# Ledger of designs, part 70: designed miniproteins, single chains, continued (2)

Each design is a single chain, and the fold is of that chain. pLDDT is the mean over its residues in the fold that is shown.

## One batch from the design tools (miniprotein)

Design m6425
Fold by ESMFold2-Fast:
Structure m6425 (fold): chain A 97 residues (1-97)
Amino acid sequence: MAEAERLLAEARRAADEAIEAGRRGDAEAAREAAERAAEALRRLPATREVAVVATGMVLRLIGEALDSEDPEAREALEEGARLLVEAAKEAERRAEE
């Protein structure tokens, strides 16, 4: 459905915003953006495609957290990655059902 495409685009945009905020040391913005990405992912239909995209987002946030020398930004990105992991696992679990 067109709504699923919009939610997927919003999730990707929010994940990119979290990474950019983390890079500039804005821990609060990074956390808020990651939470928005996770929320969008949870509202998407349970499909293999959604699970794959969510996994890719998680890997990017973890990679950025590992590159961050700002402990608050790193913590925010790691927390965001955990939220996305939970969303990805839920989408994958429902896709297998």
Scores: mean pLDDT 78

Design m6426
Fold by ESMFold2-Fast:
Structure m6426 (fold): chain A 76 residues (1-76)
Amino acid sequence: ATPHLSEFSPEAQKLLREIEQLLFQALQDGRISLAQVEALGRELRRRLNEAVERNASDEEIIALLKEEKARVEALA
């Protein structure tokens, strides 16, 4: 959840929504704590902000989000 999702491609926006859904599911299943969800969300926002600040390509942002999704899927 970033306030500037419109700056991202439709694929990147879809990956962000999928990550959020997976984190919520993992929390509901008791696989992660609320503190872990908050920490993962803060770190993802930090990495996305850094990527945007350095004008990272859409492909690089998508790759970053795919890696994050894979990590979260391993928790679910």
Scores: mean pLDDT 79

Design m6427
Fold by ESMFold2-Fast:
Structure m6427 (fold): chain A 77 residues (1-77)
Amino acid sequence: MLYDKVSKKPILGEYIKDDASEEVYHVEDAAKTPNPYSYDTYLEYKGKVYDNESHAKKLKGKNEGVLALEEAVKRVV
């Protein structure tokens, strides 16, 4: 599940299912939709917490947290 870091509530249900064919977390007009790559989100996956810091390390090398976040985003589409 994706969670907002500030409120610690699931952000599921705030996403638009319009980009099902892409791994883009927001479409051009969906910039208001919460983005799991934003600083204020984190993912709970397999009992572990992954946050935007894991995604920020994508440029340095992929890790399990980044991959889990990418998979979670696919499921909100």
Scores: mean pLDDT 42

Design m6428
Fold by ESMFold2-Fast:
Structure m6428 (fold): chain A 108 residues (1-108)
Amino acid sequence: NDELVIEAAKALYNGDFDRAKALAEEILRSILPNADRIEVEILSENTVFGVAEDRENNKVVFLTISTVETPDGNLLAYASILVLRRKEDGVYEVLEDGPVRVLTVPIE
């Protein structure tokens, strides 16, 4: 959801880490609605990372949202999503490994 990614990036830019974490959790819940575990962490002042797990279906989702400020004063959001299926013996199957999404974020 591009709108939620933009809002999460805006929250990171403004130092509102609680809001950034809440929005990342909302994105993860939209991707994996049967998740029985969601963990979200601020990795840096410009990056939020989240993991959602659906243990019944052996699915795991990783979400990273980062912000980059360009020299001409534009704020960009970088979002990546990785969806894996957990196999026996600790092997993982990649279900989705999409390209990084780059979105322009309005800062006012």
Scores: mean pLDDT 81

Design m6429
Fold by ESMFold2-Fast:
Structure m6429 (fold): chain A 69 residues (1-69)
Amino acid sequence: SLEQLLEVLEATAARQEDPEASAALRKVADQFRAGEITAEEAVSRAVEILSKVDPQRAAVLREVGALLS
């Protein structure tokens, strides 16, 4: 569900050791919660952020995004 995507984004942000990556992921979650971006855009932006700091979690989020398409 879309609510589960939001929870995944927030949990992923909280697990990041890089404070800039954590802040960027929280911003994506906030924009998605506010309806400013779509679920597809939220996944795409989060994957780009994670690919640089947490490539395994980026791969998991791509799989979640494919199930939402």
Scores: mean pLDDT 81

Design m6430
Fold by ESMFold2-Fast:
Structure m6430 (fold): chain A 69 residues (1-69)
Amino acid sequence: SSMDELLKEAVKVISEANREVGKLSRSDPKLALELNKKISELRKAMMKKDEKEVKKLTKELKEMIEKIK
């Protein structure tokens, strides 16, 4: 697997999640907090270069965003 492609996908998903956090801060602050927590976990995995965790957390964050739509 390409770590560079995983990191690019993670950055894109974090950007989308941050946009959703901005919208949710007024309507659902608890869900905004959970998204921020997952974003922090993904950023930590990216810093560690943990491919397995980056892939897993990117998928989980994507699924959380899809449930908000």
Scores: mean pLDDT 85

Design m6431
Fold by ESMFold2-Fast:
Structure m6431 (fold): chain A 100 residues (1-100)
Amino acid sequence: MLEEAIELLERALELAKQGKPEALLLAAKGVAKALLYKVKLNPEEADVEEAERFIKEQLEELEEWVKEHPEEAAELAANSVESIERLLEEVKKLKEEEEK
């Protein structure tokens, strides 16, 4: 799961630097996978199925918004390069802590 999150965030960062609206969807999917990983580690404190449903619905809404507002999504993606880079470093650190 974290490996997939890292791959999505690395691709999102590359596309964001190019001003591609798809970068927002890939970044959101990467973050979603990292969040679901954390929720699954502590299932007694969180309803995993409810979290998965909520995240899926939010991603579907974001996908439709990006499709309807590609210029705004591209501008937001370009302005989000540093934020995506920070998120990628945090997810990589989380993976290193879990493997050691």
Scores: mean pLDDT 78

Design m6432
Fold by ESMFold2-Fast:
Structure m6432 (fold): chain A 61 residues (1-61)
Amino acid sequence: SEEAEKKIKETLVQALEGLRELVRKLDPSAEIPPVPKIDEVTLDELFERVRELGRRLAALE
């Protein structure tokens, strides 16, 4: 279970990094929070950060 949680967090961090790059490519002036370290963030916080960047990308269409 702990190994599964770590793998999920790693996958979400990679997704978050990709979303950050897309937002910066579409809006170079965007203020985007840095990707948190896995040990310093909960799964819920990572899901919320992904959702927020997804919303920002949708707005930039």
Scores: mean pLDDT 78

Design m6433
Fold by ESMFold2-Fast:
Structure m6433 (fold): chain A 94 residues (1-94)
Amino acid sequence: SDIDKAIENARKALEAMDAGDVDAAVEYTAESAGNLVRYKLKQLGREEEADEFAEQARKAVRTYLDSLRGDPEALRAAVRRMATAIIEQAEAMK
């Protein structure tokens, strides 16, 4: 399901960051945000919009995190904050 993918990808983002794989951490964080947005829109009966808004969320998160690449500490903190928030929100919606 989209919610399980959101949790899985957010956990993979944290694992990638801990391993020093910044590119994978950014990608998994963006994917997890997209999965959570898709799930939320489907729950609201807005399934026709779900993929478009999920893609917008994925791109927005990726763009934001890429803007932090010149500051490794800020990037790490942002990935941890976002991935943790996605896991907490998704688990609360189960």
Scores: mean pLDDT 89

Design m6434
Fold by ESMFold2-Fast:
Structure m6434 (fold): chain A 78 residues (1-78)
Amino acid sequence: VSPEQLEEARRLLKQAIEYLQQSLDALQQGNSQQASQYAQQAYDLAREAARIGSGPIKEFSERVAQAAQVVQQQAQSL
């Protein structure tokens, strides 16, 4: 993996975490549409970070993607 790919993976992971936080905030407010939208963004970004990342960055990105899926399921239950 190139240094450029690792930096891009870190950037995508940071964005995924930000969207995941926004999805959790929306879920807490009972806003299912917003929670689902932010969770989908977090999932897509985390999956891309996992695809291009390696080692701990890949592992953390996969965990963020899993967390985003949980938020999506919770949003569908609101």
Scores: mean pLDDT 86

Design m6435
Fold by ESMFold2-Fast:
Structure m6435 (fold): chain A 67 residues (1-67)
Amino acid sequence: ISEDVARIVGEILRAIGYLLEGNVEQAKKELEDAQKLVDELERKTGVPLPSARKIIERLKKMIEELE
């Protein structure tokens, strides 16, 4: 599970980096990957990740504002 957590954090950090650079397209792709990894980890463990989902939702909202 530590590897799954590291991947989710990595995708979120990449999305933030791309947003800071104005690269909306890449930020969106990283967020889609992060969302899939969160969904997979929740399914695998049965443990909800509300804080991770909230971060992804906030980043998605920032992307909408940049488009």
Scores: mean pLDDT 80

Design m6436
Fold by ESMFold2-Fast:
Structure m6436 (fold): chain A 90 residues (1-90)
Amino acid sequence: MQEEDRKAAEEIEKLLKEAEELSKEAANYLQRAFMGSDAEGRKKLAEGFKELLEALKKGNIEEGKQKMVELTPKNAKYVEKAAELLEKAL
């Protein structure tokens, strides 16, 4: 595995673990989105996922959700479901 690919995979795993601590169901939806994506799609998902978690911490999950959907529109249903579950876990 290339160094950049390794670092990206570790970051994705860390993000999924953080989401799973809040909602295992939300983490599963996000994991399915990652598994169904190519390398570029996985990178976009990771960027959007970081923004979603930061927005959740700031109490503005709607903004984070919209930004993540814009980055990965093919995964919109997974992102919307995960965001709903994460918000309810607060």
Scores: mean pLDDT 79

Design m6437
Fold by ESMFold2-Fast:
Structure m6437 (fold): chain A 66 residues (1-66)
Amino acid sequence: DLQRLDEAGLHMTLANEHLQKALENKGGVGEEYRQKALEHAREVGRVLGDPSLGDQLQQMIDEILS
């Protein structure tokens, strides 16, 4: 379904944008952006009906920010 792919692509773009903001910021602001990136990564999995993909994307975000 092309509409689901477009929605997942939007969430992926937002996850990446928030990940970049988390890398640029420290303290509570950085944590807020990290949480937003994780939320969008989770939504990618939900939209595509693939929870394992959502989990994998969240794991990658956590590794990049560690």
Scores: mean pLDDT 84

Design m6438
Fold by ESMFold2-Fast:
Parts: structure tokens; C-alpha cells; sequence
Structure m6438 (fold): chain A 77 residues (1-77)
């Protein structure tokens, strides 16, 4: 969990929203499998809002949406 949060923060800092989206999708998968705590997902959401701002958050969601829809559409709907 911690390593993925660190990689996510680094991707956001570098403006790599597609890479950040892939990391977030992997973390959602691990959460749904019971392999990481929900606190890690809360941490990445907080980092996203604090580092990317509103526009960056929108760009990230547009980037990650296809990965989440592919993997967990029924769980997220």
C-alpha cells in the first residue's frame, strides 16, 4: 500500500496523470480483493485534490475512468 501511494504522489508531482491513473486502478483492485486498507485509497484521493487541484482532478478522472470501467464497472456504479 505505502509504496503505491508514494509512486502515485511522484506521478502527480511530475504531471503524469495516465501513470497516476494506472496506479490508482491497481490500488482499487487490491482494495476490492481485500489486500490493502481503505486508508490508502483515502490518501491518494487527498493527494490528488491537494496536488492536482480541480482541473487536474478532472483530467485524472477522465484518464482513469476507462481502466476502472474495464475492471470494476459494476462495483463502482
Amino acid sequence: GEELVKRFEEALREGKYEEAGKIAAEMVELYLEGKIKPEYLARIEKLLKERAGEEGYKKFMASVGPYLAKRYQEELA
Scores: mean pLDDT 71

Design m6439
Fold by ESMFold2-Fast:
Structure m6439 (fold): chain A 80 residues (1-80)
Amino acid sequence: SSPFSREKIEEYRERLVRELERRFPSGVASHEDAVRVANEVFKDDEEARDFFLSVISELSLQNPDGRISIEELRAAMEAQ
């Protein structure tokens, strides 16, 4: 379970997804790229950063090529 309210998770998800879509218009990012963007977007919020890094890590373990679909990331956040 998340330490954040649903509204706060949706705000954070929107910010991360928007930045990923801006940088990766193909809709796919590498694990390293997703980690870098999450660290930049949540540089001032350690709890949010740790939460999203955990989700990114879990998705990378589920994908054999280590690539993360922005749609998969969005769906994983909606499941919280």
Scores: mean pLDDT 78

Design m6440
Fold by ESMFold2-Fast:
Structure m6440 (fold): chain A 95 residues (1-95)
Amino acid sequence: SEVLKRAIEVGAEAGVEAIHSVSLKQAAKKEGNKEVKELAEKGLELANRGANLAGEGAKLVLEGKDIKEAEKLTKEGEELTREARKLNEEALKKM
């Protein structure tokens, strides 16, 4: 299933962004950089939401349920993961 593959890919990408956000948050806390910390915290929130939506999408496909809803949740998860990456990249530039 292409939807299932996409949901797994989005979930993995969101997980990577969550790790980057945690690392940036820890570095910012050590250096006292409030702006980097705030960007990393927002990135982490979006990455976690993206992973959750992708996981819900994958679950719907695996249960043979609403494939259209699974596609929608996966797309929303991808959009949140992309925004998390943008915030993490901005945070890194301000270090």
Scores: mean pLDDT 90

Design m6441
Fold by ESMFold2-Fast:
Structure m6441 (fold): chain A 99 residues (1-99)
Amino acid sequence: MIEESKEYYERYLKTGNAMDFAKALEYLIEEAKKEDPRLTDAQVEEIKARLRALAEAGASAEELLFEAGLAVAELTEGLDEAQREEVRAEFEAAREASR
């Protein structure tokens, strides 16, 4: 984990603030872009904006991590919209079952 991502993650562990967790994920996505040429600047900025919007809307750290992973997989593995909806439905079902 890069130092900036680790700093924001440690802040999240102290505060419970989803915005700090979203910021940690933003730094991890920037690092992933350096290693994966399939990620463009525009796609990285879109993922960051989406994570910020979700955190501001009250998304949990688990929801933010899932959305970040799904967005990267969509861009790098070519998941289509139907596959994306299926994975989301499975996540929602698992979340409800664990409630």
Scores: mean pLDDT 72

Design m6442
Fold by ESMFold2-Fast:
Structure m6442 (fold): chain A 129 residues (1-129)
Amino acid sequence: DPLKVLEEALEEATRRMREAARAGDLEALQAEAATIVNLYELAKERGIELSPKHRRIAALAEAALVLLAELAGSTPRAPSDLSPETQEALRRLRARAAELLAANPEGLSPEQALMRAVLEMLEEIEEEE
């Protein structure tokens, strides 16, 4: 069952992304976020409709990759190139990371603020079942 295989793979990648965020492991977070985005694109290509929870997780993963690319000095992707769900996730993630950084300017890097914001948003999505 392609849907079951994709959902199981998304759940596992989401678990690893959450663990990476908790550990402050930027490279692992980036890798797992990329895996989630790739699985979501594969689902769309195959006409497989994912749950609202998995769509929100995919949007958050893509938003995290966009912000990580900006922090690394990569050319920013235009907001119009992103889905409405990813645009909203990016807006919320950017705002929360900025709040965390402002509250802890000497104790938190921009990358650490991003990882904490990702963790909080993942936990919020998990609680909405």
Scores: mean pLDDT 82

Design m6443
Fold by ESMFold2-Fast:
Structure m6443 (fold): chain A 100 residues (1-100)
Amino acid sequence: TNAEKAKEYVEKLTALALEMARKLNDKELEKEIEKITKKILEAIEKGDIKSAIEYLQKFMNLVIELLEKLQEEDPEEAKKVEEELKEIADKLSEYLNELI
């Protein structure tokens, strides 16, 4: 289902974000990502797609912070990760919009 696909892409997005947080040794952002991910998944499970999209927007703000930090440490890696994140986020948005 589109809900199952949305959950799959949330998990992919989360895995990539957590990998960035771990590379940066940013325990605070790692915890915030885990918290917001749970809220996104719960909202999808409940069929509250509006809340899922709002939580995803907040999640993407955390991702931007991680990318800015990664850009300072490793600009080539940051560029690669940004491209992967955009592809995953676009697919997730498509699946969530189909559930509205």
Scores: mean pLDDT 84

Design m6444
Fold by ESMFold2-Fast:
Structure m6444 (fold): chain A 82 residues (1-82)
Amino acid sequence: SLAEQLQAQMEAAVRDGVEAYKEYEELKKQGGKNATQFTAAAIRAIGSAFHAKLVLEKGKKLGIELPLEDEAKELMEKLGIK
């Protein structure tokens, strides 16, 4: 169903975004030694957070309950996404 697809997309976006953000924070502690990996992790985290935002907005418009809404909002806040 559309609801199951949207829920799966939300779970994937939040999981991937949280993992990428965690990688970003760990690489940040290592300074400039991993600049390429650091930038890639940041881009993945931002992209996943925007994906979660779009899925969340679509779910709200369709009246579909989505998992991990609080986790998505926390990820967006950490990345400065409003």
Scores: mean pLDDT 85

Design m6445
Fold by ESMFold2-Fast:
Structure m6445 (fold): chain A 107 residues (1-107)
Amino acid sequence: MKILIIVFVAENKELNEIRAKDAAEYLESLGHEVELKIVDLGTNDASEEEIEKAAEEAVRAAREFAPDLVIVIGTEGAGERAARLAAERLRAEGIPTVLHGPEGTTE
């Protein structure tokens, strides 16, 4: 299937990017078509406006790619908030979405 992985990063950018790339490579090894999109918020203290803009960028990427499944990753601060908002918006558009949040939780 077509899978889009969207990762929201801020201060712990390197770790989140490594995890997302590992997930993408694993899913590709299973025969899926995978695209990875990294959305950089710059800081865990990003404003509500910046969080909303990041979520809108994620939704736009999903519309352009037309995936069967979106995996949204955001584990802390503004990244977690942006991931949750993006997941809510994607689900509202009928796009199957998995939110991978703090402590590896799946929603």
Scores: mean pLDDT 79

Design m6446
Fold by ESMFold2-Fast:
Structure m6446 (fold): chain A 63 residues (1-63)
Amino acid sequence: YLKEVQELLKNGDELKALDVGAEEIRETGRADSFFYLVAQLGAEMEPVTEEGKEILEEQKKKE
């Protein structure tokens, strides 16, 4: 699952990566690939401003 999610994200197939992460949770009860996906998508979403980056980090700490 994790390796497949990594390859899909590398190819820009974010929706398929989400589906694979959900499948891992359904089949194994583990969310490792899902947490990896969320972390990578958050990092790839480049905030236009430094304020945007700080808000994303604060939100990540609270949630």
Scores: mean pLDDT 66

Design m6447
Fold by ESMFold2-Fast:
Order: C-alpha cells, then structure tokens, then sequence
Structure m6447 (fold): chain A 58 residues (1-58)
C-alpha cells in the first residue's frame, strides 16, 4: 500500500459515508477502528467495506 493509494481510498470512503443515512454511526465506528488498527489493517477494512457501502447506496 502506498501513501497515495491510502489517500485515494479514504477520499472515496468519505464520499460514500457522506451519502449514507447512517453517516454519524459510520464515522464513530471508523474513528474507533482507526485508533485500534494499524494503517494497513485499516486500509483493508475500508477497502472491504466500500463494496458493501456502494451496494447499500444503490
């Protein structure tokens, strides 16, 4: 994972969360995960969750 890949993924994730009806709950969840997980673990978690969030917004 590069710094650039991480920034692009986080940007995409933020755009999806902003459109989600449970935005505040999602922000709280990922804030907690960011504190507990390594940067690489957090990247993999967001990457997996983006697919689910995109499906939920369809």
Amino acid sequence: MTEEEFRELVKRFRELVAKHPDRDALLDKYSELSDKLTREEFYEQIKADIERLEAELA
Scores: mean pLDDT 78

Design m6448
Fold by ESMFold2-Fast:
Structure m6448 (fold): chain A 66 residues (1-66)
Amino acid sequence: SLEDNLLIAELLVQGLVLPEDIDIALEAVRSLPRELAIELLERALKESPNKAFHEAVREELERLKA
C-alpha cells in the first residue's frame, strides 16, 4: 500500500533499515510516485545518519532522474 511504502521510505531516511532489507526499502521507494521517490531519496542522502546505504541510494536516485 502507499502507506506501507511511505513508512518504509521514512525508515530509510531515518537510517533504521537493516542491511538485509535495503532491496525491499528501495523497491518500496520505486513504488511511490516518481517526484516523491526522488524527494525521499534526496532526503536519505542528506539526513540519514546511516551512511552505509549512500552508494545504493545515490545509484537509485540517478536511475530515477534518467
Scores: mean pLDDT 80

Design m6449
Fold by ESMFold2-Fast:
Structure m6449 (fold): chain A 65 residues (1-65)
Amino acid sequence: GEKVIEESLEELEKKGYDKEVLRKFIEMMKEAQKNGKVDEKLLEILKLGEEEGIEAFLEKLKELL
């Protein structure tokens, strides 16, 4: 849900991760929500971050941006 995405992004920013990468991710998520579709790739990246940690999440995110 939207609240989970916001909380995850705040935690990443607090840990000193790249703000530009996080900002691009937020814009992609907003665009997907605005179109009434959630990109399956975005869900897979979020799941990867939960299972393998933040560094794996960011690496995969950079590949999509």
Scores: mean pLDDT 64

Design m6450
Fold by ESMFold2-Fast:
Structure m6450 (fold): chain A 78 residues (1-78)
Amino acid sequence: DLLDKLIDKLLDINGLPKTEELRKNIIKEMAEGIDDTIEKKGIEEIAKYLSEITGDKTINPEIVKKIQEEAKEEAKKL
C-alpha cells in the first residue's frame, strides 16, 4: 500500500511512534492539504517533494494522485 509506506517513512524521518492516532492525523492532513498544494504549486511539485522526503524516485504525479485518492477514502472512514 503506497499510503501506508509513505506514512511509515514520514514517521521514521521525524522520529515519531507508529501509532494509529498519528496515522489518522497524517491521512487527514494529506487528504485536505494535497488539494490546496496542487492548486497553488501543481501536482509535479508535490511529486518532487514526496520523492525527496522518502528517497523514492519512482514517485510521480500519477502516484501522488493515487496516494491522495487512498488518503481521501481512508479519511472518510475516520
Scores: mean pLDDT 71

Design m6451
Fold by ESMFold2-Fast:
Structure m6451 (fold): chain A 82 residues (1-82)
Amino acid sequence: MQQQLDELKARVAKLAKELNLELSDEQIEKVAQFVLLFLEVSDEAIREVLERIKNSKKSLDEVLEELYAELVRRAIEEGVAA
């Protein structure tokens, strides 16, 4: 787990830099953990989370909570197929 998290943190940091989004190490770790636990690990998934954070005026924690709620809602109402 630690090795996978460390590799994912590096990918999150790189993509955040490409999006001109400055994140603390703690924020990078929170995004990495969210992707690892709730999403398929891909650069596209990381980028989608980071773009939501960049475009939001809310805290990182609030954005991640909203994304989790959206994923749960989609799974219940629309059936996450794929």
Scores: mean pLDDT 77

Design m6452
Fold by ESMFold2-Fast:
Structure m6452 (fold): chain A 81 residues (1-81)
Amino acid sequence: DNALEVELAELILEAAERAVRGEISAEEAEAEVEREVAAVLGEEYGKAAGAALRAALRGYREHPERYQELVEEIKKLIEEM
C-alpha cells in the first residue's frame, strides 16, 4: 500500500537534508529526486517532484529559520504525487 510512498518520502527528505547540510547542491538534490520518482511514478511526476524540491530548498536558503516549512512542503509534495 503506502510502503512505496513512504520510501519516496524518505528519499526526498534525505536528499533535502543532504542539500541543507551542503553535502550536495540543490541541483543535485533536484536531479536525484527527479530520477528516483520518475523510476517509480513516471517522468512527469519526477520532473514535478524535482522542481518542487528545488523551490522548497530555495525558500529555505532565503529563510534558514523556516526549516520546518521546508519539511512541510516536502510532505505536501509527496501527498500530491
Scores: mean pLDDT 74

Design m6453
Fold by ESMFold2-Fast:
Structure m6453 (fold): chain A 100 residues (1-100)
Amino acid sequence: SLVEEAVKEVQKILDEFNEKIPQLTLEERAKAVKEFGEKVVEILEKINPDLAASLRKELEQYTKEIEEALKNGDEKKVRDIINKMLETIRKAVEEAIEKA
């Protein structure tokens, strides 16, 4: 099913993301979480385009907040936003699976 294929693809990119994270600087982690989110949105568009569009809007807002925090040298805020982005992505994936 499309849902099973999407779950497998999300798990693959999540595993790749988790493997890379310990080796990255904070700025590189911010870029990595943005790229991870964009890939998840593309996968979710095949299952639930409305949820994918909603997730894209939330991630765009977090991206702006991260850029501002990086410009201000607020490392704690950057870390907090990265964690919120990851939680938002995880919840969107869970919701897409439940509604499929």
Scores: mean pLDDT 86

Design m6454
Fold by ESMFold2-Fast:
Structure m6454 (fold): chain A 85 residues (1-85)
Amino acid sequence: SDTEKKIEELWKKMEENVKRLREIQAEMRYVDEHLPLEEQRKLTPKLIAEALRVVGEIVDIDFQLEKLGVPREEVIKKINELRKK
């Protein structure tokens, strides 16, 4: 159905955004652990801003999935699975 196709599209976007958030978090950890304080001061605010944008997209996708009838529990479970990849 058209609804099933839209749900599949939203899950693909969710997977991309969760993966991007993981990459940003790994980069933030690398910056904190390995770069000089001056570079941290330049890069950390940019990474935080990118993380907030990605979180906003995840929240919007979650809301759209709920509107299409996907149970909250299923969304949470699948996001947790994606976070482990």
Scores: mean pLDDT 88

Design m6455
Fold by ESMFold2-Fast:
Structure m6455 (fold): chain A 72 residues (1-72)
Amino acid sequence: KEEELRYLEEAKKLIDQMPALRDLLLEILELAKEHKRIKELVDFIRNILERSSQTADNQVYLQQFILFMKFI
């Protein structure tokens, strides 16, 4: 329970770092909560942010999140 809450808080902080995608990410977060995959979502967002530190591309974010939604 504590671990799940911690990941939920981390996901919200990561979503705040991508305001252009906030609505889409919040929808994905609700799906992740329903399927108990919040940790996977957090790891996915962290990997995208780490990679985007080299070259930020909004379209890459959108494509990867669409794929994540399809996976859920």
Scores: mean pLDDT 69

Design m6456
Fold by ESMFold2-Fast:
Structure m6456 (fold): chain A 61 residues (1-61)
Amino acid sequence: SARERQLTFIRQMIAYAKSQSKSVEEFKAAMDALLAWVAKEHPELTAEAKALADEALAAFA
């Protein structure tokens, strides 16, 4: 579905942001930017994107 494709893309954006971030602070800023983009372009995905970002932030090592 379109929703599943959009969520897959969001997961890929999170993985890319993690690979490029040198600190938790940089990754948090990237997640904040991602969530702002989702709220603007795909507001229906905001809750699920927030959950994915929060999970990724908790797992950042």
Scores: mean pLDDT 85

Design m6457
Fold by ESMFold2-Fast:
Structure m6457 (fold): chain A 67 residues (1-67)
Amino acid sequence: GSALQAQLEQAQQLAELAAKRKALEKLPDASSITVERVDETTVRATATNEKGTVEVTVRSPLAEALL
C-alpha cells in the first residue's frame, strides 16, 4: 500500500484506542468492550457490564485531514 494508506490505518487505530478509553472512562467496570469502524473517519466503542451498555462514537480528525 501507499504511504497514505498506512497513515489512514494509523489514524483509524488511534481513533479506536481513543474510543476504548472514553468508553472505559464512562463504564470502568465493563466486562466486555467492542470496537467498530463505522466509516473511514468514525469509530464506535461499546462497553457492557451486568447493568447495561454504554456506546461512545469518536471521529478521527487525522483521518478527516487525510481524506
Scores: mean pLDDT 82

Design m6458
Fold by ESMFold2-Fast:
Structure m6458 (fold): chain A 63 residues (1-63)
Amino acid sequence: MELEEKALEFLKKRGVASVDDLANELGISKEEAQEIVDRLVKEGKVEKITLPGSKEDLYVYKE
């Protein structure tokens, strides 16, 4: 799906985003956005960041 490419470009442009940010930007469900970022993290293209006290996980484009 082209959605993975669009998600990666969005993360690259913003530097950091949540699953909600990705879902809203791409016009997809939060579940679909979560699956996309999980795959990108497994591919080593994106890193998941969990900050203490944060309400949501953040994702960063990895060089």
Scores: mean pLDDT 78

Design m6459
Fold by ESMFold2-Fast:
Structure m6459 (fold): chain A 80 residues (1-80)
Amino acid sequence: SKSEEVQKKLRELYQQVLNSELTDEQTEKLEKELIDWAVEALEPLTEYYLKKAEENGDEELKKHIEEQYKKILEELKKAK
């Protein structure tokens, strides 16, 4: 899925940062790009898990996912 492709790309970029000869400026730029990609990935991931919770009739899990999505989104937006 597109969500899985974005997650894989984020992981690859993160590993590149850890293993690369990047300058501090290049690292800061890449960190901002990673936050942007994380924000973009969060919505389709959340929709996927909400759909699974709905298919299983798990109303408590659905509510929990919605609350966690909001919290994580706020934290990512604050970091940007």
Scores: mean pLDDT 71

